# Ledger of designs, part 55: designed miniproteins, single chains, continued (4)

Each design is a single chain, and the fold is of that chain. pLDDT is the mean over its residues in the fold that is shown.

## One batch from the design tools (miniprotein)

Design m13899
Fold by ESMFold2-Fast:
Structure m13899 (fold): chain A 84 residues (1-84)
Amino acid sequence: DGVELAREGLELIRRGIETGDGELIREGVELLTKALRTRDPEAARIALEALALLAASDNPEARREAEILRVAMEMAGVPVDVEL
């Protein structure tokens, strides 16, 4: 359910970063945002992995989507460790 959505979102983000496809990154972040609404701890853990990948990317679209995902995680009550 939420974990499956989160895993699919992470996979789309990985592919989007590898291929430079901003649409895949956006779709992945949308799936993770939906997964976070289930409040499943495993979905939250996967979202943290996705956030780290997006924030570490040299792709400007990935970095912008990292900010969107960070806000979604904060709204879901997930602690975000991104200040280093």
Scores: mean pLDDT 82

Design m13900
Fold by ESMFold2-Fast:
Formats: structure tokens, sequence, C-alpha cells
Structure m13900 (fold): chain A 64 residues (1-64)
């Protein structure tokens, strides 16, 4: 369905935007060795992994 493909594309763009924001924030924290920055980097790395899984689920949805 074209409507299904358009909905999937919108979700993909949202995930890409979230990924970009997380990557940009991670880059800003790369040289910050405070305990709070180290914790935030770990959170952002886990969020990026969750986004990777969300992209994988979206690909599987495209195939079904």
Amino acid sequence: SMERQEEIEKQRKQLENFRKLAEDQLAKLKNDNTPSAIRMRKVLEKQLKALDLSFELLRLREEG
C-alpha cells in the first residue's frame, strides 16, 4: 500500500532526526570527562542502539 509506505517513510525520518540529535549531543560530550558527561554518553550510546533496533523493526515492517 502507498499509504503504508508513506507512513513508514515518515517514521524513518523521525528516527533519523532522533539519531542525528543523539549523535550531535554525543559529539559535544566526547571530551567532557565529568561523571555526569560519562553517564550521559552511556545513555546516548544505549539510545543509539535502541534506534538501530527501531530501524531494524521498520525494515521488517516494510517486508511484511
Scores: mean pLDDT 86

Design m13901
Fold by ESMFold2-Fast:
Structure m13901 (fold): chain A 70 residues (1-70)
Amino acid sequence: SREELVERAARELVELAKTQSVEEAARKVIDRLVKEGVSREEAEEIVREALQRVEGELLRLYIDRQTAAA
């Protein structure tokens, strides 16, 4: 289902964002969905919804990286 794709994308985004930028993480999740047969437009919509669901976790990771780099 679309809900399962969004939930899976959300989990992947959080894990990938631990070691790379959110932009790079999002691109990798979109590319994976497209390889699995999802259209690029639908993959972008799924990742957009997933990003909204984990926005707080991604912001925390961003702040942690900025603090470590400062």
Scores: mean pLDDT 82

Design m13902
Fold by ESMFold2-Fast:
Structure m13902 (fold): chain A 68 residues (1-68)
Amino acid sequence: MTPGELLEKMFAAAEAGDVETAYEYAKQLAEQLNYNLEVLELVALRAKEVLKQQELAEKIEEFKKSKE
């Protein structure tokens, strides 16, 4: 699965309110990006602007920060 596919699945799960599945995809994405959390932060910001799912995006951001 490509980073782009993981990203799309993460956003779809977040939009559905499935934060556990979204977190699992976020972990897989982090592994493929060698834990480049800076890229994941930019991705989360874009999700808030594009999907307008701010509450769910905040949950993903919280899970991401647990890796810092």
Scores: mean pLDDT 65

Design m13903
Fold by ESMFold2-Fast:
Structure m13903 (fold): chain A 73 residues (1-73)
Amino acid sequence: MDFEELKAEALALIEAGEPEKALEVAKQILTSDEFSKEQKIAFAKEMAWAFLQAGDEASLAELGKLAKEVLSD
């Protein structure tokens, strides 16, 4: 599946007011072996910015937990 397509879907879900579904897509991307660590970091930053712009501090915190668990050595 195309990385850019999944990223666009997750961002669109945030704009639609469906943060739980956006976090499900984020979890799929961050735990997938199809994407590089660099792609996952870039994606997490874009998602964090989108949640911050939406004022969704709870979803931002959950994204941070997911990214830390997946991206920590």
Scores: mean pLDDT 81

Design m13904
Fold by ESMFold2-Fast:
Structure m13904 (fold): chain A 128 residues (1-128)
Amino acid sequence: SDAEKIAEADRLAREGMELARQGRYQEAIEKYKRAAELYASVDPNDKRLARALANLGRSYNRLGRYQEAIEAFQKALSLLPEEDPDAAFAQYGLGLSYEGLGRYDEAKEYYKKAEEIGKQNELAKFML
């Protein structure tokens, strides 16, 4: 059932987060990939899919796999509202990926976008 697929994807995503916390990034990548496939099979617009893809991108960045990180973060961003805090995370991750590739002008643009999303969220939190 869809509920069973989501429960398995949630478990895999949590296992991936724990493996990443331990610095076991290659194993975390395998868990996040499986979680993302299961989330996408139920709802291709699920926010949990976006989070799994952003965490996948972070793990790729930690391994210096910058092109794969960029692809994962771009997919995550396609599923998120522009002002979402998870979008700030993915924009910052893209900045790190482009910096790792020596593409400093692109990295600066992504870091700026992450900072602006962060400022918008802090202002909203203060006013609300």
Scores: mean pLDDT 89

Design m13905
Fold by ESMFold2-Fast:
Structure m13905 (fold): chain A 79 residues (1-79)
Amino acid sequence: ETEEQLELDILVALGEIFLAISKKVAEKTGNPKVKELVDKIEKLLAEMQAAADAGDLERTRELFEEIVKLSKEIDKIEK
């Protein structure tokens, strides 16, 4: 396994963790804006998994950064 393959696996796993946390926040708050952001994260995670399966490290990083950005938007709504 290459260093690149390990990074892909780690990024996907972190994306799954962000989705799981965001789903818990949506359940706890019942906020429809949070649910919209969770749906977007889920779609981005699916695209990220496809990019990782293709070995596209740069695309996987870009999609992970978008997931992090949406997670931060959820935090802003929760204030």
Scores: mean pLDDT 83

Design m13906
Fold by ESMFold2-Fast:
Structure m13906 (fold): chain A 84 residues (1-84)
Amino acid sequence: KEEIEKLLEEVRKLFTEAGDLIGRLQNLGVEVPEELMEELKKIRKEVRDDVLNGTITPEKLKSYIEKLKKIVDELRRLLAEAEA
């Protein structure tokens, strides 16, 4: 259970980071790609549903973390381009 709690905390941190990056991009007038926004919504729903249904596993959480890290990396890339 401790592994699941640690992985859920990492998921929460990545969602917070993605939200911060999106807010910063929007403040700069940069349009965030719809594909990234929809993927974030999908992952958020899947994590919520897995938690509520008790179907959460370390393997699922690691998969969500990998996807979220890729989204965060892409958002950071967009922010770096907008910064210049």
Scores: mean pLDDT 85

Design m13907
Fold by ESMFold2-Fast:
Structure m13907 (fold): chain A 69 residues (1-69)
Amino acid sequence: MKVKEKVDELEREALPLAKELLKQGKPFSDIVAELRRRLRPKAEELGLTDEQLRLAISNAVLKAQKELE
């Protein structure tokens, strides 16, 4: 229901994908581009803005990096 819950859902979905791309040695710019491409349809279904999608992706990538250390 709340925007925060929807952003958290996208972040949760983005996390395993971000980890996979990081393990493949992709640079952060490529990871962000691929995650935006893959998650854009779900973000639109959830009624999230492009800015909220970017926030979710950034948070997921940072969390993935920490979890792979």
Scores: mean pLDDT 81

Design m13908
Fold by ESMFold2-Fast:
Structure m13908 (fold): chain A 71 residues (1-71)
Amino acid sequence: MELEKYKQEYDELLKKMAELFRAGPEHLQEANRYAKEAGEALDKYESVQNELEKRIQELTDALKRLLEALA
């Protein structure tokens, strides 16, 4: 699932960024690059997350209607 892939990508980039900031100011440019990539990965993650949440809600509502019709 793309959702998990983008979240893992974001987490890994954020971790690399933190390591570079700890290494010193000379790594700031590389840290900024990872921060940008992490932001892009997060945007993709949120997009897929919103799509999945909408689909789950639609399926849940359909199931509730079915159960009510069978009662």
Scores: mean pLDDT 71

Design m13909
Fold by ESMFold2-Fast:
Structure m13909 (fold): chain A 70 residues (1-70)
Amino acid sequence: REEAVRRMREELNKMIEDAEKQGNTLLAERASVLQAVIERRVAENPEMTPEEIEQMLEQAKLVIEQLKKR
């Protein structure tokens, strides 16, 4: 579980940093809000499995990719 949470944070942080480096401030802000929502969800649901955390990360990546294409 702790490893899945760390991987999730690392991946989301990387996506935010990549957006910032590209000068896409709006995408970076939206990704940061999404990260905060996911972090809260994981904290409020201590029974979430590593697989569920990884699924949330994949869903977050899809949302960020959709925002990037706008």
Scores: mean pLDDT 74

Design m13910
Fold by ESMFold2-Fast:
Structure m13910 (fold): chain A 92 residues (1-92)
Amino acid sequence: PLEEAAQRLRDIAEEAASKYGKVLKVEARVVDDRTLAITVVIEAPSFEQARKAAEAIAEALNSVPGFRVTAVDVREIGPGVYEISVVVELLP
């Protein structure tokens, strides 16, 4: 079930991010039996816009039944290119 959930959450994150910047890469990884790590790389005009993308991703993922976002990080990895890292956990 987590591998299927990973693909679905990846697609949700990509759609949310695409409203704030150009999506260059999206990756979802199963960390353990309850935890998923989602990485989105976007091209955006500012860190503030990248933060809005991260917030939109977190909100979209939190709206999925049975899952909760537990960590969000945003890092500039090149001029105008940002890496957004989100950790999602299955609810108890």
Scores: mean pLDDT 86

Design m13911
Fold by ESMFold2-Fast:
Structure m13911 (fold): chain A 79 residues (1-79)
Amino acid sequence: SVEEIEEEIRKLLDEIVAMLAAADPDLRAQMLAIINESLQEMQRRAAEMLAAGKSDKEIAEEGLKILKETKAKLEELAA
């Protein structure tokens, strides 16, 4: 359901916030740059999918996918 996807997104966001809080200032700046790029991609993809008549569930699933990829990039950067 969309509600289940939204809950998974919320949990991933909480994890990302925790990573940012734990990072030193230089690492945090790099993480924020990646997050900003991902947010722009999410907005662009959402607009495209809305124009194409995609369902709320499909849009939410795409957002979740981008967020998962973002978290993976942040984990790689922090390693």
Scores: mean pLDDT 88

Design m13912
Fold by ESMFold2-Fast:
Structure m13912 (fold): chain A 68 residues (1-68)
Amino acid sequence: SMEERLKEFYELGYKLAKEIAKRHPEYSVEEIVEQAELQLAVMYGDEKISKEEGEAFRKGAEEAAKEF
């Protein structure tokens, strides 16, 4: 479902941002989120993600970045 898909993108953003924060304690929240979004772009290549999927990913990444 769309709800399950959005949760998947949120969890992916959270996971990637957490790993970046652990590796780069010197990064700001914005830098962590930017790096997570770059990794998402590499993973998807030429495939398009929806606006809602991108927003869910960013929300997950921001929450993880603020915690670590």
Scores: mean pLDDT 85

Design m13913
Fold by ESMFold2-Fast:
Structure m13913 (fold): chain A 85 residues (1-85)
Amino acid sequence: MSEKLAERIKELAEKVLDPETAEQVRSLIDKAVEAEKAGDKETAIAYLRQAGDLVASVKPKNLDEEINQGIILIGLAVEIANLES
């Protein structure tokens, strides 16, 4: 994952999720980026999937939150696909 993409996903998480859940998602994305830099794609994919599961478990309060939640999930899914290829 590029640092720019990781930062954008973390920013969206902070806007959509409660502060505790947003921090957990940010931490998982940071761990995924570190694992990818270390060449451990399997661990990076595991952290991104865990972040996606956490985001998907949150009930959006309005349409804007639902749209942004979807954008986060698409971003994570694209990066997982890139790491698996």
Scores: mean pLDDT 82

Design m13914
Fold by ESMFold2-Fast:
Structure m13914 (fold): chain A 64 residues (1-64)
Amino acid sequence: GSEEQLKGIERGLETLKKNPSAALAAAVLHEARRALEESTDPRVREAAQKAIEEAERVLKEHGV
């Protein structure tokens, strides 16, 4: 449900912030984009947008 999606995105973002890597950033980006396409929950959509922004930042910093 929306709560599981929200927790998943938030945990992915937290892990990415603690241990940034191109592979993890790519995984977070993919999952967050999928959540934006599939979810109508504004909390999930807001969390997904923040995750996308951070993942894209990490990918750029790692030359991807």
Scores: mean pLDDT 84

Design m13915
Fold by ESMFold2-Fast:
Structure m13915 (fold): chain A 78 residues (1-78)
Amino acid sequence: HMTPEQYQRAVELAREAVELAKKDPDKAVELIKSHPEFRAFAASALLREHPDNEKIRELAAQYPEEVEKARELLEQSE
């Protein structure tokens, strides 16, 4: 589905979004929305770090199948 280059960018975006979410979850959600091609990967990472944040949960709910797959791949990153 994704090229190796797209996968690498998705992982980098997810990493940036997770770090940003620790300070400002709203900005992290906005960052993800600006990159629709990587949204599922980044949303999955944010949901894992902030499971009780309503905006992040709403974003993840838009892509349930992609979020589940991305969650598996992100867990393999570490």
Scores: mean pLDDT 68

Design m13916
Fold by ESMFold2-Fast:
Structure m13916 (fold): chain A 94 residues (1-94)
Amino acid sequence: SSAAEALAARVEERLRPVFLELQRFGQQHPETAEQIAEIERLIQEALRAIRAGDFRTAADHLRQAADILRQLGLDDAADVLRALAEEARAAAAA
């Protein structure tokens, strides 16, 4: 749908700086590789869910990724993902 396509585009654009931050963080903290891989997996699953019109599942995956980012101390990145999760939740309610 056009709504799903628009949301996916917004998520991908907003996540571009998050992926750059994760790349830099992973280079400095190789011990976090498993947590970073889990964040990336959750984001990929969220984008897949959005494209399928499953906005609730997308919101849940984005919130899980945000929680791991917060555990790593990447609070700004976590806030971006939480904001995107709320957008996905709003789309599910519409």
Scores: mean pLDDT 89

Design m13917
Fold by ESMFold2-Fast:
Structure m13917 (fold): chain A 55 residues (1-55)
Amino acid sequence: AMAAAEERLSQTMIKVYEKDPEAAQITLDSAKASKDPKIAAMGRRAEAAIQAHLA
């Protein structure tokens, strides 16, 4: 359940990045700067997923 939610978020961020990379980057930077370590970790994971998709 949690793994599926994290995978869904990563897939959503990849789609956002394909349509508007600037908006996606702002969202990722905001998440990574979050005071909540779980949200920050999700932001880093989504960024890594985008980078892997582009490689």
Scores: mean pLDDT 76

Design m13918
Fold by ESMFold2-Fast:
Structure m13918 (fold): chain A 103 residues (1-103)
Amino acid sequence: DPSRRERIERIVRELIELINSSGDEETVKRIEELLAELARLGASLEQIEEITLAFAERLIRDFNLSEEVKEEVRRRARRLAREHAQDLTYALLVREVSPPAKR
């Protein structure tokens, strides 16, 4: 279905823009709404991975992460996409992709 494909592609683009814009409560709610819509439409693993990697790249920029931590964050993003392609949430993005707090 071309219209479904176009809708999925638009949602993926909007999610990447929202992930790169702000971390306010309104933006988080919109991200959660779009992730739920994406799950209903049946986005591919590659499309979900594009979203989780966009979140990883934002964390890398915002926290100026070291090269080793950059690779770990990207690895976690890919794993999250694979394990939660059909049930991805913003809470999972924050929990699973963020590096562990320094002790």
Scores: mean pLDDT 83

Design m13919
Fold by ESMFold2-Fast:
Structure m13919 (fold): chain A 76 residues (1-76)
Amino acid sequence: DARAQQVAQARAMLDQYWTDANWDAALAAIDAGQMTRDQFVDTTARTIHALSGGVVPVDVARAVVTAVFDAHRARR
């Protein structure tokens, strides 16, 4: 399943490049009004798309980043 592979790759890239400290800093910046959740998700999704060489579509990356972001928010 191509979508399942794209989702798995996006999650692996987030695990590789985004530490708990990076997620904490992003959540703190959003809570301080320095950026919006949508700006963070869009920027991160575009980064995943670029790092994958286009293998992960931006819409798939956005869905995965949103899910991972919401999981980090719920944990905190």
Scores: mean pLDDT 84

Design m13920
Fold by ESMFold2-Fast:
Structure m13920 (fold): chain A 87 residues (1-87)
Amino acid sequence: EIEELVEQIEKLTREILEKLGFSEEEIEKALEELRKALAAGLATPLPPITPEQRAHIEEVIASQARSETERRYMELLFRLQELLAKR
């Protein structure tokens, strides 16, 4: 399911950035950085998320998400990190 999560994250990243009024160039740059980070995570095991980081991420999602799309995006990023840490 990692490939499915990557696809969903890329799609939601584009949707969020488009809604925020970012240019196509800015969106492509953000997606390229995201792809590099995901490829590095898939090729090299990521360190596990600490309990403090987990709590902080959950609080940020709850307090900072301004839309359902943004909340879903943050949740997918968190789930991807969790799956990579389980390796």
Scores: mean pLDDT 63

Design m13921
Fold by ESMFold2-Fast:
Structure m13921 (fold): chain A 73 residues (1-73)
Amino acid sequence: MEERAEREAEVLGSEGPVKVVIRAVNRDGVAEVTVEDAETGVPLERPRRLPAPSAEAAVEAEVARIQARNAAA
């Protein structure tokens, strides 16, 4: 079964905050997560594959990762 989810977030870069769109596609407990520039749609990172119970859970995990990275910057 295929599930999809997306969220907007901000990443702190060298020139300040960059708005991104996080998308996840979950298939049978494995999610593929992508992070794209919200303005251009250009992928900022390679897609990640991880075990997740849902696409929503995968997106929430990625948002938490970005927030932790921002707090550490």
Scores: mean pLDDT 76

Design m13922
Fold by ESMFold2-Fast:
Structure m13922 (fold): chain A 77 residues (1-77)
Amino acid sequence: SAPPLSLEEQLEIVRQALRTGQLTPAGEAALEGLAKRFGLSDEEVQEWRDLLKPGAVATPAVLEIYRRMEAEAARLG
């Protein structure tokens, strides 16, 4: 089995999904990994999936989660 993705790699995959509005299988796996690491609820994870749908608008809660993830990535890089 392949080694697990690093936190930085998972965050970059999610950033690209948010920028493009497209969630790939790799992006879905990265989101689930980050959700476990940051203690996100199933409801918060669903808000991320909803953000990636065409025409969706980011909620304040989703933006706050994104800021937390970005801050953690900056701490590691």
Scores: mean pLDDT 66

Design m13923
Fold by ESMFold2-Fast:
Structure m13923 (fold): chain A 80 residues (1-80)
Amino acid sequence: SSLLEENQKLVKEIGELIGEIKKLAEGDPEAEAKLEKAVEETKKVLYQARQLIAQGDYEKAKALLEKEKEKLKKLLEELR
């Protein structure tokens, strides 16, 4: 239960980070290209995390989502 809630929170936070990066990247072709690549990588991570959750590997899913969240935070800092 709590691990599922933690995974759901991480997915929401990842979505919010993508939204903030999108705002900063708007009108900058180089930043928009970095965002497009980050979105594609995030889709792959979300797919893998969903497979891990379906298998009961909640801790592995959490670790994967935390890693992606940190990667998106770094991109957000880079675009500031």
Scores: mean pLDDT 86

Design m13924
Fold by ESMFold2-Fast:
Structure m13924 (fold): chain A 99 residues (1-99)
Amino acid sequence: MLSLREELEKKIEEEKERLLRRLEEAIARSPDGKLSLEEVRAIAEEMEKEGSIFSTEELVAVAKSLSKDGKLSLEEVREAVEKAYEIELSRYNYALSLS
């Protein structure tokens, strides 16, 4: 049996990969190769309902900060996921520091 720390770390990494894949698939289906902030929100909300550790509001806030035209390219989406991952990992490390 994995320790709680190992289980949480693995889950954070798996959720990052899952979120990135879902967003990349949405971009691949987009006629202009970009995602709107509304589409990012919709995907994040669906994934949060499926048990994703990533907050919809946090991901959308990061995406909005990277978007200049209300849309995100594949590169901007990857950067948004990386930023969301850094925030979640920081929260995890903070929680560990309290124990």
Scores: mean pLDDT 78

Design m13925
Fold by ESMFold2-Fast:
Structure m13925 (fold): chain A 83 residues (1-83)
Amino acid sequence: AELGFALAEREIAEALARVEAVLRRARERGDAELAAAAEEALRRIEELARRLFTTPGVEPRLALLEEIREITRRIEERAREAE
């Protein structure tokens, strides 16, 4: 029963670490637009994580986790385009 939460916790931690890495690089480069986008992504991931841990059932939790994955992909893609 708890296996789904353990997987979600790991993936959320990884997503946050990836977005935080983008934020750190954006700040080092003085890229204010990318930094703002990364900060917004962190806020959105935190909101979705709260919803995920209060949501019953595997399928609804997987949908929220996929949204977190998509946010992470988009911010990493934006970081690549800014290079």
Scores: mean pLDDT 82

Design m13926
Fold by ESMFold2-Fast:
Structure m13926 (fold): chain A 78 residues (1-78)
Amino acid sequence: YKKKFSEIVNKGLDAEDPQVARDEGEKLGLPQEAIDLIVQAVELSLAASGASGEEQRRALAEVQKLIDQAVKAAEKAK
């Protein structure tokens, strides 16, 4: 899960488009809750680009939290 979710986030970041992460998650059959959290992680990462080092570090911590929540949502789904 974690590696797969990081790959989806990276695809969204490479494209600079959160929709790419949503489309990839939908293709993989992820629960909507997990997809929404991954999209938020990409959006937050893109919004933090160009920020100060401290601000980027805080944003990275929140991104990691969102990814961990997405993993839990996917594991909770049957």
Scores: mean pLDDT 79

Design m13927
Fold by ESMFold2-Fast:
Structure m13927 (fold): chain A 80 residues (1-80)
Amino acid sequence: SRAAELAERAAEAGEAGDAEGALRLAGEAARAAAAEGNWLAAGSAGMAALAAAVGLALGDPEFGARLAARAARVAAEAAR
């Protein structure tokens, strides 16, 4: 699914330490999952976006990216 593809890309961005990329891709994954009617994947992707955003806001983007990667992996599995 589109949500699974985007959530996987969000996880990869987070694993690479790219909090800004993880935030963008996790947000897109959440929208795609909601459009597909998959509320578990949408919620998990939304949590990934929140984790990335919090890390950026607190000046710890690497920590935010790592948390976002974990939540995005959950979203990718839920969207399969």
Scores: mean pLDDT 88

Design m13928
Fold by ESMFold2-Fast:
Structure m13928 (fold): chain A 60 residues (1-60)
Amino acid sequence: MADRIAEAVTRRLIEQGVPPSRARRAGELVRAGDFKGAARAVGVSVDTVRDLASDAGEAL
């Protein structure tokens, strides 16, 4: 479950123009449950990362 959500978050961040290396790091942090770290890695709010993870979970 967490692996698929992390992959979807990574993909959406790349689609929004985040470099693939940063997007993957954020995805790994989401997989670990560290939404604050993920938000910091890509320069967005924690709420943005939570929304992306929620949308990914609903799409799965």
Scores: mean pLDDT 78

Design m13929
Fold by ESMFold2-Fast:
Structure m13929 (fold): chain A 99 residues (1-99)
Amino acid sequence: SGVTVSGGGTIHAGETVDVTVEVKGGSGKLTITAVDAQGRIHAIATAEGEGVYRATLTASPGTHNGTYTVLASSSAGIARGEPVTAVGASITELTLERV
């Protein structure tokens, strides 16, 4: 697989956490999703092409506290990151930036 996801950790309301997504190979769209323990999508971002991306997850006050996972999908493959644990918060935003 040409896709890797690294990073995770614990996040509280008003905080952000960065996850690194690396894409090697492929020519298509990169789709990143933040999913809860039930597989529900809470945030999504897209980019195109190979490279290293910083995916920033934002936590807001909310009731969907618990374990989230970042999934990255492209023609180069699919990867799942380490857990992001939201405490007293829900993941509400996901942004991508090339680094």
Scores: mean pLDDT 82

Design m13930
Fold by ESMFold2-Fast:
Structure m13930 (fold): chain A 97 residues (1-97)
Amino acid sequence: KKTMSLEEFRRTVDVTVRAAEKYNTAFVLAPEFLRLAEKAFKEGDYQTAKILYEAAIRLADAGQVPGVRERAEKLLKEVNEKLKSLPEKDTVTIPEG
């Protein structure tokens, strides 16, 4: 699996979300980011999952996909609960296909 700094991953995700908003592809990327976030969550990579769920919410708002937003918000709460009991890490594992 590829790893990168938490801040670098956040910047990469932000650039991707902004591009999707600009080119009207947010409605396509919202469910994909939700899927990647769920994969990271199942693998125990809660920091990566948090970033991807936050991105899925932003994409769902831009692409008008309320079902993705609702699911991402619910799962983000679960991720935040798990992160309260786990040490924070400065790197993220990128989900591979």
Scores: mean pLDDT 78

Design m13931
Fold by ESMFold2-Fast:
Structure m13931 (fold): chain A 97 residues (1-97)
Amino acid sequence: PSEEEIDAEVLLALLEIAVYLTKQGLERGDSEESLLRTVDLIERIADQLIATGNKEVLEEAYRLIKELLEAAREKYGPDSPVVKRLEEILKKIEDAL
């Protein structure tokens, strides 16, 4: 229904903000522990987006998180806890698509 669609768009906007803040943390050289807090927020928003069943917003969420994952891999390498958490989030979204 329309409220679920409005909630999905609001959740996507919150995800964009969380991704932006995480990218800024990467640029500042913030600790992985600090970044894991914003990644945890990203996961919570992604779980709610999956629950909406809105595939269009899930596809956009996947794109945003994938770009963040690539930036995190370049900064910390593939074995980073931040990278592993982002990979898990992407898998959840992919499984829901």
Scores: mean pLDDT 82

Design m13932
Fold by ESMFold2-Fast:
Structure m13932 (fold): chain A 79 residues (1-79)
Amino acid sequence: TEEYIKKLEEILSTEKNPELKEVIEESIETLKKDPSKALEVAERLFEAGVKYGNKELVKLAIEIGIDIGMERIKSFVLG
């Protein structure tokens, strides 16, 4: 999860949309407090990335989903 937090912090540093910044900040805090919530975080990041057009965030959410075996995210992308 440390690598995901680093990537989220990098995306946060360049993001200007305050609503998306809040989602990213909350996601970082969730991962720091409870790494077992990575699946829930990935789902939220995917939805926010699609909604606000942040392609890097969508890509990271998919990578997290693949790494932890998220069949839901994978099925959504493939079907």
Scores: mean pLDDT 77

Design m13933
Fold by ESMFold2-Fast:
Structure m13933 (fold): chain A 118 residues (1-118)
Amino acid sequence: MVTVTGSGGGTVPEGGSLTLTGQVSGDVAALVAVNWLLQAPGQPPQTVASLVAGGAGQAPRVAGRFTISVDQKAKTATLTMTDLRREDTGTYYVVATVITKDGKIVSATGEGVEVTVV
């Protein structure tokens, strides 16, 4: 079984920075893809940053402000957010795709991390 725990949210002023962390636990041999989703108030979830075999990607509105990294040894996926805007307010979800120790590919979604930009 694979579990993802999100952390690092909070309330920050506009122009501030936050780091969100997804800790991946359980039957994990390697992380193969990570997506960070934002669910803004009244909007459907949207991908804001991704890291896959082809490289890192960000939604155009956060390009240059949000960066994604993965630490395979620590089994962590990190979203570093800089120059935060009020439109960045919402609940952030990490979706990790992993290879299990049995060689299967599975995806797990972390619990929501709340971010408020004031």
Scores: mean pLDDT 81

